# Designed miniproteins, single chains, continued (3): the designs that were tried, part 100

Each design is a single chain, and the fold is of that chain. pLDDT is the mean over its residues in the fold that is shown.

## One batch from the design tools (miniprotein)

Design m11684
Fold by ESMFold2-Fast:
Structure m11684 (fold): chain A 120 residues (1-120)
Amino acid sequence: AVTLTESGGGTFKEGSSVTLTAKASGFDFSSYDVEWLRDTDSAPLAVIARISADGSSSSYADEVKGRFTISVDHAAQTSYLQMNNLQVSDTATYYAVLLPGAGSTALPVFGEGTSVTVVA
């Protein structure tokens, strides 16, 4: 019933740009914070970008600051992760996560992930 689907993955050249998309269906996610996580061979699962439910605050991991941009379109029920100047070290499976507000008993909603491979 509730789904979160990522797309936009594939194989990319070092220095290229790509936008990953996470689309929710079956519910209104406008009250949820959105995080993008990645699982790399060299690091444990890590949060790389976050945006608040109202879009007023965003944060990034140091290794992606200045290269990645997170955004949300609540009318489209979609979050975007724009990834610029891709590095071989960005090779990972990327997951979008919807986080319920503080005090909510709802569980986080995870997507199934989309794989990004960056080649030199």
Scores: mean pLDDT 82

Design m11685
Fold by ESMFold2-Fast:
Structure m11685 (fold): chain A 51 residues (1-51)
Amino acid sequence: SLTPLQKELLEEQIEAGIHLIQYAVTGDPKYLELAKEHEKKAKEIEKKIKE
């Protein structure tokens, strides 16, 4: 089963992807900023996971 950190990582990656799609559809730069926020959180979580 996924650890809590692996689950959080996956959730942040999914949110980043959703916002990138919203940016592609709307052209609104707020969605690009939201995608980058979630990408940064994903990278922070990834660093906490010793792989």
Scores: mean pLDDT 85

Design m11686
Fold by ESMFold2-Fast:
Structure m11686 (fold): chain A 58 residues (1-58)
Amino acid sequence: DEVEEKQKKLLEEVRERYKKIAEEARKTGDNEAMMKKMEELEKEYVEKGKELHKLAKE
């Protein structure tokens, strides 16, 4: 399923961003900022995933 492949790529990109945020937090010690950034990314990719599902159901 083409939509499934696109979702996998989206998730991989988000995982890379999560890793960068976590590494930055380890360097700065700001875990609160890390948690906020991760939550924002989670909301972003959930919305993008829903849009991909809408296109697949058309």
Scores: mean pLDDT 75

Design m11687
Fold by ESMFold2-Fast:
Structure m11687 (fold): chain A 59 residues (1-59)
Amino acid sequence: KRIEALRIVFEGVKLILDGRVSEEEARKMIVERLEALGFSREQAEMYADTAVIMARLLR
């Protein structure tokens, strides 16, 4: 479960860095995928926000 969440976050970060999706689009995709895995909305949003912050810090 936790490893799958980290993979989803990493994929989101890569999509943002590659310019394939906006930060908002990546956030929505991460939330939807994590909720499908049984995470709460609050947890999913925290992971999505973390991915956006990580993408910004890697530049």
Scores: mean pLDDT 81

Design m11688
Fold by ESMFold2-Fast:
Structure m11688 (fold): chain A 60 residues (1-60)
Amino acid sequence: SHMEEEIARLDAEIDRLVAEIKKLEPQVKQGNKEAFEKMLDLGAELVAKAIEREVLRRQL
């Protein structure tokens, strides 16, 4: 269904965001300010996508 395809797209986006955050962890641990700010932005996007996915999943 269209909703299942949309959830799959969100899952792929969430996986991408998680991978990007994990790649930034060493730089954040070293005190890189730009990496920290990027991680906060990615984290906010991740939360928004996770909420959207859960709302769609509950409608299935």
Scores: mean pLDDT 87

Design m11689
Fold by ESMFold2-Fast:
Parts: C-alpha cells; sequence; structure tokens
Structure m11689 (fold): chain A 65 residues (1-65)
C-alpha cells in the first residue's frame, strides 16, 4: 500500500468523483458502473499513488467514449 499525504488523498478523491460525474452526465454511463470506476481509481492510488490514479482515469475516459 502506498502512503499518501492528506493533499494527495483529497486530489485522488476529487479526481475519482469528477470521473464518475463526467461518465454519468456527459457519456450516459449508468451510476452503478460509474461508481465501479470511481472505486477502481481509488484502489489504483493505494498501489501506485496519484500518478497511477490519473493514468487509470485517462484510460477509463478514453474507453468510455
Amino acid sequence: MKELSEEEIEEVRRLAREVRRYLVEELGVPLERAIGYELRILGEALHGGLEAARRLAEEILREAE
């Protein structure tokens, strides 16, 4: 598990929530599936930190388009 600062934890949470909202509002993804992606981004951050979470978020958004 990667140790994150309070600021990094807030950035990851904000990123994951923003991706969820974008998937639901702009792409019409069902809320249940979008929550699944949010949780995956949070999990990725625990192993690879903020940069890993950002890369996963980018991949999710590209695949969902």
Scores: mean pLDDT 80

Design m11690
Fold by ESMFold2-Fast:
Structure m11690 (fold): chain A 67 residues (1-67)
Amino acid sequence: SDAAAQARAGRLGDEARERFGKLAVELINNPNKEITAEVNGKKVTFKVPDNITPQEIGEIIRKLLAA
């Protein structure tokens, strides 16, 4: 049912947020670190700039969740 499909998508979103939350902490400590994450069944890799801010890290995570 549509409700079951939406519940599944919600759980996947929560898992992605937990995973990306940890990556955000790592990126704050190491701005040049590459992040690789699986979102909606596909793997994406981003290279972050040396001077990235926590706010910009949040934007990257949001884009990964939308992909």
Scores: mean pLDDT 60

Design m11691
Fold by ESMFold2-Fast:
Structure m11691 (fold): chain A 100 residues (1-100)
Amino acid sequence: MIKVEVKADPEKIKEGEDVKVRMIGENLGDEEADLLLKAIDEQTGKLIGGKRGKIEPGKKGEVELILKNLKGGRIYLVRGKGIGKDGDESENEVRIEVIK
């Protein structure tokens, strides 16, 4: 079983500010798991950033991404997905609001 948590710090920014995104995964399975972190512009569906990671069996792992040059007046969705080789999947999402 894979568990994921996604956090953005902060979740509300002014245009031109950076956001730090963290995905924390826990692999309770017997095989290596993959972590996929994607940042998407909600209005356009455009992928603006992403990062991959891996977690050893029985361990926790973290993936960190800094998002820059976000447009004011928009919402960005950050989706984290954990995928085990046994087909076990877990997802989490956070919203980032960018003001002008």
Scores: mean pLDDT 84

Design m11692
Fold by ESMFold2-Fast:
Structure m11692 (fold): chain A 86 residues (1-86)
Amino acid sequence: DPEALERQRREIEKAREKGELMFRAQQSIVDLSELIRNNAPEEEIQKKLEEAERLLKEVEENTENEVDREAVNKLRAALERNKANL
């Protein structure tokens, strides 16, 4: 079934893009945590915080299932913890 194959291809590509976005969001939160721990300049911390918030919001808006939602909620908790250390 050509339509089923095309749908499967789109789902695989979507999953890959969501995975890349999730990884980028997680990495930005880790980078933010490291900048805070190392007492980096406020401007550098704020820039990374804005990047992390933007990426995480994009991940949250693209989260469709409960398993991924749990992972996203853990990332949100980690970002909020980093913000509490500012």
Scores: mean pLDDT 82

Design m11693
Fold by ESMFold2-Fast:
Structure m11693 (fold): chain A 55 residues (1-55)
Amino acid sequence: SSEEQALRERQAAALAALRDTLTAQGVPQEEIDAILADAERHLDAWIAERLAAAA
């Protein structure tokens, strides 16, 4: 759906911004990867809940 596409695009932008912020703060790459993987899982769950509520 167009809503799912919009949410996925916002998710990608949010994860990219988070990566840039952590990189600028000097966080090690392995820690950044772990943080982003966790954030992606939380955002995936949130998107799924949002889409279910709209159905």
Scores: mean pLDDT 85

Design m11694
Fold by ESMFold2-Fast:
Structure m11694 (fold): chain A 83 residues (1-83)
Amino acid sequence: SAEAQKLLEEAEKKLKIAEEGLKNNSYSPQTILENLEEAKKLLEKAKELTKNPTKEQQERLKKLEEKIKRIEEEIKKLGEEDL
């Protein structure tokens, strides 16, 4: 739905903030983690609204889940999980 698409766009926006924070050291580790958590929450809501996703929607959801995992792994590698 259009509503689910908006949630996915917001999740992507939050993930971009987390990625930029990791690259530019312009955000605190806590801010990076907060944006990552918000993105995860938005993705969950989008999945709930998209109970019967198309193959294309499933692929987009998988890509976002992979990006979230990648950012989480980078944060763990940097030792910033508890900040």
Scores: mean pLDDT 78

Design m11695
Fold by ESMFold2-Fast:
Structure m11695 (fold): chain A 58 residues (1-58)
Amino acid sequence: GLTEEQEKELEERFKELVKEKKLSDEQAAEATAAIVDAVNAGETDPDKLLAEAKKVIS
């Protein structure tokens, strides 16, 4: 899994993405679910996790 520092960095970057893209609560939840699914599939790279989030909100 991610380290505590990597999780905090990912959370901060995700919050910036939500603000930048003006995501609804529903879109933010879908993007979060995509990140969780990728982590469960073995992804630990925060940049790749954010890319998965971006795919579902496009």
Scores: mean pLDDT 80

Design m11696
Fold by ESMFold2-Fast:
Order: structure tokens, then C-alpha cells, then sequence
Structure m11696 (fold): chain A 72 residues (1-72)
């Protein structure tokens, strides 16, 4: 259960950080960093979502993802 919550929290954190970098990006390096963080975050969120769908995620993991706009 802790795994789904950890993946959801870390994934959403990375997506948020990546989006903030992209919004302010002025160089190719900043764009690449922002995209990389978003992609890593999406991967972690997909893993968390699948664990929740399989009944292996706790209610906290679901709440974290629903707060971010995901629907179950």
C-alpha cells in the first residue's frame, strides 16, 4: 500500500516541477530538463494508477491522484 502512495506523490511532484520549469524555460537545456521530469512523473503515476486499479493502492493513494485531476 505504501508503494502506490509513494509513486503517486513522487510522480505528481515531478510533473509539477517539470511543468514549472517548462513555463519559465529560456534555454534548450531547461526545456529538456522540464520534459524529462514530466515524463518520469507520468511513468510513476501510471504505475500508481495501475496498482490502485488492481486493488493494491490504499485510499490515500487514490485521494492524491484524484486531487491531481484523475478519476476512478
Amino acid sequence: MEEAKRLAEEGLRLVKEGREILAKAKTIEEVQRGIGLVLRGIGLNVEAYLLIKQGKGDEEAREIMEKAGMKF
Scores: mean pLDDT 79

Design m11697
Fold by ESMFold2-Fast:
Structure m11697 (fold): chain A 92 residues (1-92)
Amino acid sequence: MAAEYARQAAEYAGLAAKAARGEGLPGAIGGALGAIGGAWEVERLGSAEGGEAAAAGGEAAAEGAKRGGSKEGEEYGKQAAEYGRRAAEAAA
């Protein structure tokens, strides 16, 4: 279950990164990359801390996208954060 949530977090973070890159939003891109890294730690190491990092990265991506006016990037960042939290809870 944790690996499944981590996979979803990584997929949504990837979509958030693509949306942010199209609009030149470096803060949102950085958050999305952080979420991908955290999700990968859950999948690879079973780390609850990786899930927490994925959640924080997804939140940062959503915030950056919102500041840049990207509704699509904001929604993808929020989904990455939600699945990152679920991955952290399932890995604990």
Scores: mean pLDDT 80

Design m11698
Fold by ESMFold2-Fast:
Structure m11698 (fold): chain A 94 residues (1-94)
Amino acid sequence: MEEVDKLYEQIKKELDSALNATTKDEIINELRRIADLASQLYELTKSPLAVEILQLIADTIRKVKTLSPDEAKQVIEETKKKIDELFEKLRAEL
């Protein structure tokens, strides 16, 4: 549980960093870091919910590449909410 909670706190910090980023490249780099953290979450838990988080991040990166930085931040806010919901379900399975 402790390592899972640490990964979630890191994911939240990287999401906040993406929301505070000034360039699209910075936003994409922060999302890629979140994808790595989500992959580590899957390795620790082997949960399908961790796969859903990883897929959600991959979808978010794809959308962000086609959007302005301001539009990208709106998508990231929605992604952050969905990650919180998926993580609460994941925590309930552990």
Scores: mean pLDDT 84

Design m11699
Fold by ESMFold2-Fast:
Structure m11699 (fold): chain A 72 residues (1-72)
Amino acid sequence: SINEELLKLAEEHLDEETVKKIREIVEKSKDPFEAAKKAGTVILEEAKKKNDKETINKAKRLMHELAEKESE
């Protein structure tokens, strides 16, 4: 799922505190699309702080895929 891909991206590229926050967002939200939007936003913000272009691009692609699936 896209939420699992977002969590994996965070685990590979971001710090443990950010990963924990994303995990909580995914677990607490009853709507997987809202969870993914919130998680993706956190990943983008943290990746921008690190100037991690690869993580930013991967997060944007996952968010685009999410938007397409939500529109179906």
Scores: mean pLDDT 79

Design m11700
Fold by ESMFold2-Fast:
Structure m11700 (fold): chain A 60 residues (1-60)
Amino acid sequence: MLVSRVELPNEAQARELAAQLEAEYPEVKARVEGNTLVLESDLPVSTHIGLTLRVIGDSL
């Protein structure tokens, strides 16, 4: 299982992105710890990194 953490500007944005990711990618578990979005998956490393980068991009 792969785990990545992305710090976002606020908790509302983290919750919004977590919900979107879980809706689009059933293999991904997204949870929120304050303003940090935690991505957990068994996807290939490249795919997991790609999703993590997408979250970072959406926060900019």
Scores: mean pLDDT 78

Design m11701
Fold by ESMFold2-Fast:
Structure m11701 (fold): chain A 79 residues (1-79)
Amino acid sequence: GPPVTVTVEVTDDEGKVHKLTVTATTAEEAYRKAREQALKAGLSEEQAEIAGRSAGGAVQLARQGFSVETASAMANRLT
């Protein structure tokens, strides 16, 4: 299917919210890209895992017909 763009939010140890934007065709691709972005931003492996799961979930929900905004919000809440 066509690529979808999702934004996921990860809160660091200082309480700062980091917004990561990922464009992917599959949940696995989104997971990998979000993890890479989080690690490059200086986030921990645990925060990178949260970012990956949120991005993967958001892409999967978007492909099920949810808006990217709704999909991102739901995926962030589930992690």
Scores: mean pLDDT 78

Design m11702
Fold by ESMFold2-Fast:
Structure m11702 (fold): chain A 55 residues (1-55)
Amino acid sequence: SLVEQAKKLVDELTKKNLEYIRKYKTASPEEKAKMVKEIQALNEEIIKLREELRK
């Protein structure tokens, strides 16, 4: 279901945010930029999926 897909994306977002926090002090600017882009992409997918669920 779309709800189950949203749950999985939220769980992935949580994992990526925790990785970003843990690696923040040691990560290179390039690594930080990659992690931010991944987090942004997951947020955009979640927003899109929530909009589809409301249609």
Scores: mean pLDDT 81

Design m11703
Fold by ESMFold2-Fast:
Structure m11703 (fold): chain A 74 residues (1-74)
Amino acid sequence: SEEDRFNAFLAETVAEVRKFVKEMLEKGESEDNIIKKALEWVEKRAEELGFTPEQKEELIRAVRLAVKTVIEKL
């Protein structure tokens, strides 16, 4: 279903963002640049996959939370 497709992408996106944040921090990238790049990628990919505005907002919220959580725990 469309919902299953979205939920799978959401879970994969959160996992990839967590990995991306750790790798970028190890390379000395700033928090501001990390969140900017993560959000730009997610917004573009959500539009390419035809997700609704509500789904896009949920993805953005999840990405912001994932970035914050990884940074605060390191």
Scores: mean pLDDT 83

Design m11704
Fold by ESMFold2-Fast:
Structure m11704 (fold): chain A 60 residues (1-60)
Amino acid sequence: SRLERTRRFVEISLEIIKTLKDKKAQEDLANQTVEYMREQGMPEEEIARFKEEVKKILEE
């Protein structure tokens, strides 16, 4: 389904964010991923969970 493909894309995006060395690039990709999730109709709870995971990465 579209949502399943979106979830897989989000997982891949999260892994890419972990490999980026520039915090600005990490934030930009995270913001783009959030907007994509909204466009695909992802539940707000799943978007919030993604944002929380990104914050953990940025804190490292």
Scores: mean pLDDT 84

Design m11705
Fold by ESMFold2-Fast:
Structure m11705 (fold): chain A 91 residues (1-91)
Amino acid sequence: MSKELILRAIALALRAIGLQFEAELLLKTAKVEEAKKLAEKALELAERALELAMKALKEENEEEAEKLLEEAERLLEEAERLLREARELEK
């Protein structure tokens, strides 16, 4: 696997871990039920993104690794959007 793909996988994995902590914290602190549901969904997406990024690091086929990383990135973007929406509901 190329060095660039390895670095992308590591970056996405770290981002996923960060979003998992943010979602978990929001679940503990949120008072609005709708915000809790958004945080739960964001947590699931971040967990799946981490799994895909970790799988990409073990993948020997570069095309398959790129596909896994593209899906992980898409899931992380959706998780970030859901967490942003959840925080707006808590204002």
Scores: mean pLDDT 86

Design m11706
Fold by ESMFold2-Fast:
Structure m11706 (fold): chain A 85 residues (1-85)
Amino acid sequence: MKKEKGEEYEKKGKEAEKAGDLKKAMEYYVKAGEYYEEAGEYDKAIESYMKALRLADKLGDSESIPRLIGRLLRAIGAKIDAELA
């Protein structure tokens, strides 16, 4: 279920990005990353957070950038822990 929600929000992010709604696209990619992270799909979570970070940079959203970097680093750490365990 959480993996399916990640895929749903990733699709919504792509659709919003194509529509030019970069703020909505960023928000959807963040939600996709959160659901993928909860599902243990760390590579997909990392990819989603990286897409959100790119959009935050394009928007000049200086408040979201540190938070997205924190989420990205957390997902990378979780991936490393899962692969080394």
Scores: mean pLDDT 84

Design m11707
Fold by ESMFold2-Fast:
Formats: C-alpha cells, sequence, structure tokens
Structure m11707 (fold): chain A 68 residues (1-68)
C-alpha cells in the first residue's frame, strides 16, 4: 500500500464518520492532518483505520465500507 492510497482511504473514512454523526470540527481537523501529513495522533489514527479498512476490502467482500 502506498502513502497516497492510504490517504485516499483515510479521507473516505472521515466522510463516513460525518455520516455517522461525528463532529464537523473533528472531521475537518483529521482531514487536514491527513492531507498535510501532519505528525499528530489524528493523522496516525486515520491512517491506522484506513489501513484496516483497506485490508478488509482486499480480503473481504462486503465488510468495512458500511461499518466505517
Amino acid sequence: MTKEELKKVALALLESYRGAGADQEEIDAMKKAVENEEDTPLYQKALEDAEKILKMREGGLAGARALA
């Protein structure tokens, strides 16, 4: 997995969090951290979640997408 690929999945996850009722300010902060590759806990958390989702999509078939 490339850094760009991970960023795309992380941004998609953040949009899913919006739909799940996450705070707009938190989502904006995470999105900014991912796009700017800031060394922050939000950036690391977003990347870890994104990598987990991507692995499930590669090995799975219908998981993670609707589960965020």
Scores: mean pLDDT 65

Design m11708
Fold by ESMFold2-Fast:
Structure m11708 (fold): chain A 108 residues (1-108)
Amino acid sequence: MSSAAGGAFAARLAERIAEVSKDPEAAELAREAARTFAELVARGAERAIGLLDLSDEEAARRLGVSPETVRQAKEAVKNLVKAASAVAEESMEALREAIIAAQAAAGL
């Protein structure tokens, strides 16, 4: 039953998205999207988060690898989080452009 950790993460992410949205309907849609996305990501993220919470030496001991390998893996996860954030930012920009285009079409 790993769904509890995924559910908590989804709720936290949905809360943050809802805080940015001033429209209750947009907040509800964002919550639904965040839950679905978080559930898909949680399966990979649970393993990655476990590694981030451990010291390099402790993670190395548990995984049977060198501390250097753990450090490289942690850096890879950090880069992945940065890439995911950039994609989310691009998606928000595209959504903003779509809203502006729709408003212009309705106003024309």
Scores: mean pLDDT 54

Design m11709
Fold by ESMFold2-Fast:
Structure m11709 (fold): chain A 70 residues (1-70)
Amino acid sequence: SPLLPSAEELLEAAEELKKEALEAIKKGDLVKAAQLIAALGILAAEASFAGHEEAAERIREMLEEAKEAL
């Protein structure tokens, strides 16, 4: 479907969100950190619904890394 992103696009977006979440946590911006962590969860679900299960697993790893830093 032309409306479904590729696994690579989802992984690139997730990596950027993880970096921003970790930076927000480091700065004590907990509201921004929570929003970015939620966005990682949404991307993981999107990857799974698109059939990109390996990408979904990787994005969930990024989500847990961000949560662990909190």
Scores: mean pLDDT 85

Design m11710
Fold by ESMFold2-Fast:
Structure m11710 (fold): chain A 78 residues (1-78)
Amino acid sequence: MAGEAHARRETVEHLVRVLGVPREEAERLADEALASLADRPRTTAQDVVEAIQLALRLAAERGLISEEEAERAIKRLQ
């Protein structure tokens, strides 16, 4: 639970500060990404990275950022 709260906050702040996604949408994307990862046996640090990557893909699918911008951001995390 503590790691999930940290992952959510880091995902929201990354979307808002780096990509300019509106905070309300960033929070929805972070919650959706974390829900998709809830059953995975990952470390806390890897959970944060995967949540950000998934949130970036969801933001692109919803037209908040371009697919090219999402792919570039994902590559920078790897």
Scores: mean pLDDT 73

Design m11711
Fold by ESMFold2-Fast:
Structure m11711 (fold): chain A 71 residues (1-71)
Amino acid sequence: IAELIEDPNSAQGWYDLGQSAYRLGNLEEARFYYQKAIDFDPNFSQAWRNLGIVYEKLGDTEKAAEYFAKA
């Protein structure tokens, strides 16, 4: 099972993991972590924005536009 040591208890913590994954080019991991940040805080506009960027780079421009609109 997943260990608690890797699980942040805040939107910011999940967002920071997403940014690290994105910088490494791990777009699917970045998407997962940014989604977790939004699940924790749906008003976290930076996470919505960065999810849009990730979807754009994954080729899903329609989802990217939707996430940018929520940022």
Scores: mean pLDDT 78

Design m11712
Fold by ESMFold2-Fast:
Structure m11712 (fold): chain A 65 residues (1-65)
Amino acid sequence: VAEEIRKKTAERLKEETGNETVDKGTAFSEGLGLTIKIEPKEQTLQNEIKLALLVNEAIAEAAAK
């Protein structure tokens, strides 16, 4: 479900940065221009997976730059 997908994204962030700051995930959107939290109106498993992949990719791109 969405919470599980977000948890996986948070785990990836922790692995990359070593932080467990899930509630403070918005800190990256201010410095890196990265939007970590996006909520679609209609949720399907496909949309939730795509969101998690986009967040993971955005984090990886930010780390590479």
Scores: mean pLDDT 48

Design m11713
Fold by ESMFold2-Fast:
Structure m11713 (fold): chain A 120 residues (1-120)
Amino acid sequence: MAEEVAELAERLALAAYRGDAEAAVEYARRLLEASRGMEPREILEAAKEGLRRAGLPGAGAAVAALERAMERPLSGEEAAKIAARTAVATGAAAGVLDGRLSEEEAEAIVAAVDAALGWG
């Protein structure tokens, strides 16, 4: 379970980096499913590992954000959504920085994942 969450967080960040919105949405949904029954801290630690493996610009800031999220009580669902949102945002931002994505394309990918997570 934890290894699957780490793999999905890595794949999600890389899909967003490539501009693959459909793959990003699918990996976000799978991350939520794989996180069912996990402790919130386990979900966020697995997501941190996945983001480190992705090797994208901004991964250090993303890991720090997940560590900050662990400072308050979270449900497993909240932790999974935070993990997925952080991974997609990290990948999309890296895509813009590398010139692979426009800011508009990056915002669209993040919005698609947010909609899939029930956040907008």
Scores: mean pLDDT 87

Design m11714
Fold by ESMFold2-Fast:
Structure m11714 (fold): chain A 82 residues (1-82)
Amino acid sequence: NAEEYFEKGKELYKQGRYEEAAKAYEKAIELDPNYAEAWYNLGLALAKLGRLAEALAAFGRALALQPGYKAAWDAAEALAAT
């Protein structure tokens, strides 16, 4: 399910396997497109890969789903300032 792929993505991210983490998060959002935390974590993985425009878009999706998602807002602001 979506949560299972999300947890797999978190474990891969912790291991520095950012490409595989991003794919796991993409699977989570494929199953649940309203999974704001998966969009946020996808943005984090994409930022680590230097895919900054895609990371910003992912943070934007998390914020669109959950406007009060401060972590996503802070991450988007930090990335846009770079």
Scores: mean pLDDT 87

Design m11715
Fold by ESMFold2-Fast:
Structure m11715 (fold): chain A 59 residues (1-59)
Amino acid sequence: PRLYRARESFVARTPEEVSIEEGDEVEVLERLPGSVWLVRRLATGEVGLLPRSALGEEL
């Protein structure tokens, strides 16, 4: 229920961030206040922070 499709690619610049490709399925683990959420990238299993603007439709 907390799955989203990435609307754009994002390259992590810090160890706390996760990289994604446009079209990736992303599980939202925590909706933090502000501009970033804690997510898991399903393709790799990587967990980290992702800008909310990179997420498109809820699946």
Scores: mean pLDDT 82

Design m11716
Fold by ESMFold2-Fast:
Parts: C-alpha cells; sequence; structure tokens
Structure m11716 (fold): chain A 96 residues (1-96)
C-alpha cells in the first residue's frame, strides 16, 4: 500500500512539474518532470501487482507525457489536462 501510494504521489508531482516546466519554456524541467512522473507510475503499477494497477499506471504515464507535450507547445489547457489525468491514473493505481 505505502509503496503504491508513494509511486502515485511521485507520478502526480512529476506530471505537474512537467506541465509547469514546459509552460515556462524549461525543456529540461519538462523532460525531468515527465521522467519522474512515468517512473512513479511504473512504481505504483508494480506495487499494486494487478491489472487495475497496471491500467492506472498507464493512464498516469500517458498523463505525464501529455502534460510535458502540452506545456512545451504552450497549450496550458492540454498541460493541465495531462497533469489531471496523471493524478487520476495515480489514484487508480494506488487504490488497485
Amino acid sequence: KAAAEAGGKAAAEGARAAAKGGLAGDAAGAAGGAIAGIGGALSAALAAGNKAGEEGGREAAEGAAKAAKGGMAGDKEAAEEGAKEAEEGAKKAAEA
């Protein structure tokens, strides 16, 4: 439980960092946030050890990537949606 929750928290935080960094024009920050978010998502999915956790982890990873891409494109709405998707996916993985 604790490991899945920690991974989910890292995924959500990484996605938010990716969105913020991308929107600020910080390519390294956007990439770093996305990597951290994907890593957290994987950790949460592995800790959950079931299909629901894998689905949540995938959604969190996709959300983190979308947050980075939207931020880098200057699309604030897409960046915020990506961060929200990562948070929802992370919650699903932690609850699985």
Scores: mean pLDDT 78

Design m11717
Fold by ESMFold2-Fast:
Structure m11717 (fold): chain A 75 residues (1-75)
Amino acid sequence: MLSLEEQIEKAEFIIERIKEIKEELEKKGLLSEEVIKVFDETIEKLKEGIKNKEPLEEIEKIGQESADKITDLLS
């Protein structure tokens, strides 16, 4: 079972990965208003989850659902 500090560290790592993906898509010219909105909403939900001490599984679910939405928007 992960400690609260380890869960926060993992959640912060997920946020950093999302930011890197956003930057890659920006460089490719694939950042539509809809894609930007999904990234921004995801980062805010992840930050809120960390603040509210949500379990890591919920944080990972938020990240995965957002990845699926972005994939659909880019397809």
Scores: mean pLDDT 76

Design m11718
Fold by ESMFold2-Fast:
Structure m11718 (fold): chain A 79 residues (1-79)
Amino acid sequence: SEEEIRKQADSYLKEGEKLLNEGKFEEAVEAYRKALTLDPDNARAYYNLGKALEKLGMKEQAEGAIKMARRIDPNLPIE
């Protein structure tokens, strides 16, 4: 169901945030990409992906992810 898919996507987002906070940047990127596979219009997931990619020095990919987040939600809060 759509609700089950959304809950699974939210689970991957929470895992990504935990991994990002632990400094596990490559694993955080993987978790956020899994979340976006299930919920491709999640602006916050793109923004968090961009933050993780910046930590890995992947500047171009990070800028692309942040641009996607802003395209989906122009008013997305920056943290």
Scores: mean pLDDT 86

Design m11719
Fold by ESMFold2-Fast:
Structure m11719 (fold): chain A 73 residues (1-73)
Amino acid sequence: MEKVLELIRRIKEAAEAGDVEALNAALRELAAYAASQPDQAALAEELEADPEVREAAEEALRAGTKLMAELAA
């Protein structure tokens, strides 16, 4: 849980800074971490149940979406 929250916060910070390389690195680390878990369904349930993780993920998604929109303009 802590590792996922740390990675989500790194994604948000990179997106807010406009650092595409750091954003891609953090996204790859999160994907690798998820893939390394023995039960991906159980991990998904834990993430859905944790409001702190959900809120952090929503903030990261908003920051990333804003960055992508600015780069596309």
Scores: mean pLDDT 75

Design m11720
Fold by ESMFold2-Fast:
Structure m11720 (fold): chain A 95 residues (1-95)
Amino acid sequence: DRERVLREASAVLLGFGYGVRAASQPTLEELEEAARRAARELAERFPDPELLEEAARAMVAGARFELKLLGVPEEEAEERLRAVERALREVLAAT
């Protein structure tokens, strides 16, 4: 289904971009807030649980990509990535 493929591509691209934006925040606190806001926006845009899962996975990938690109030290990068994953878990678990 072409429409399904385009929706999946949109979910991945949007998720990835949100991950990049969250990871580019200067402080861990600002990163966590950006990640929570992004997770809420993804949940609103993608009521389909499969598309939301793809978007969330892409968001983690985008954050990982940006942290590497910025040359963030490994230990700090892992802490920041865990913050993105925690934000996704907390927001997406809300019924």
Scores: mean pLDDT 86

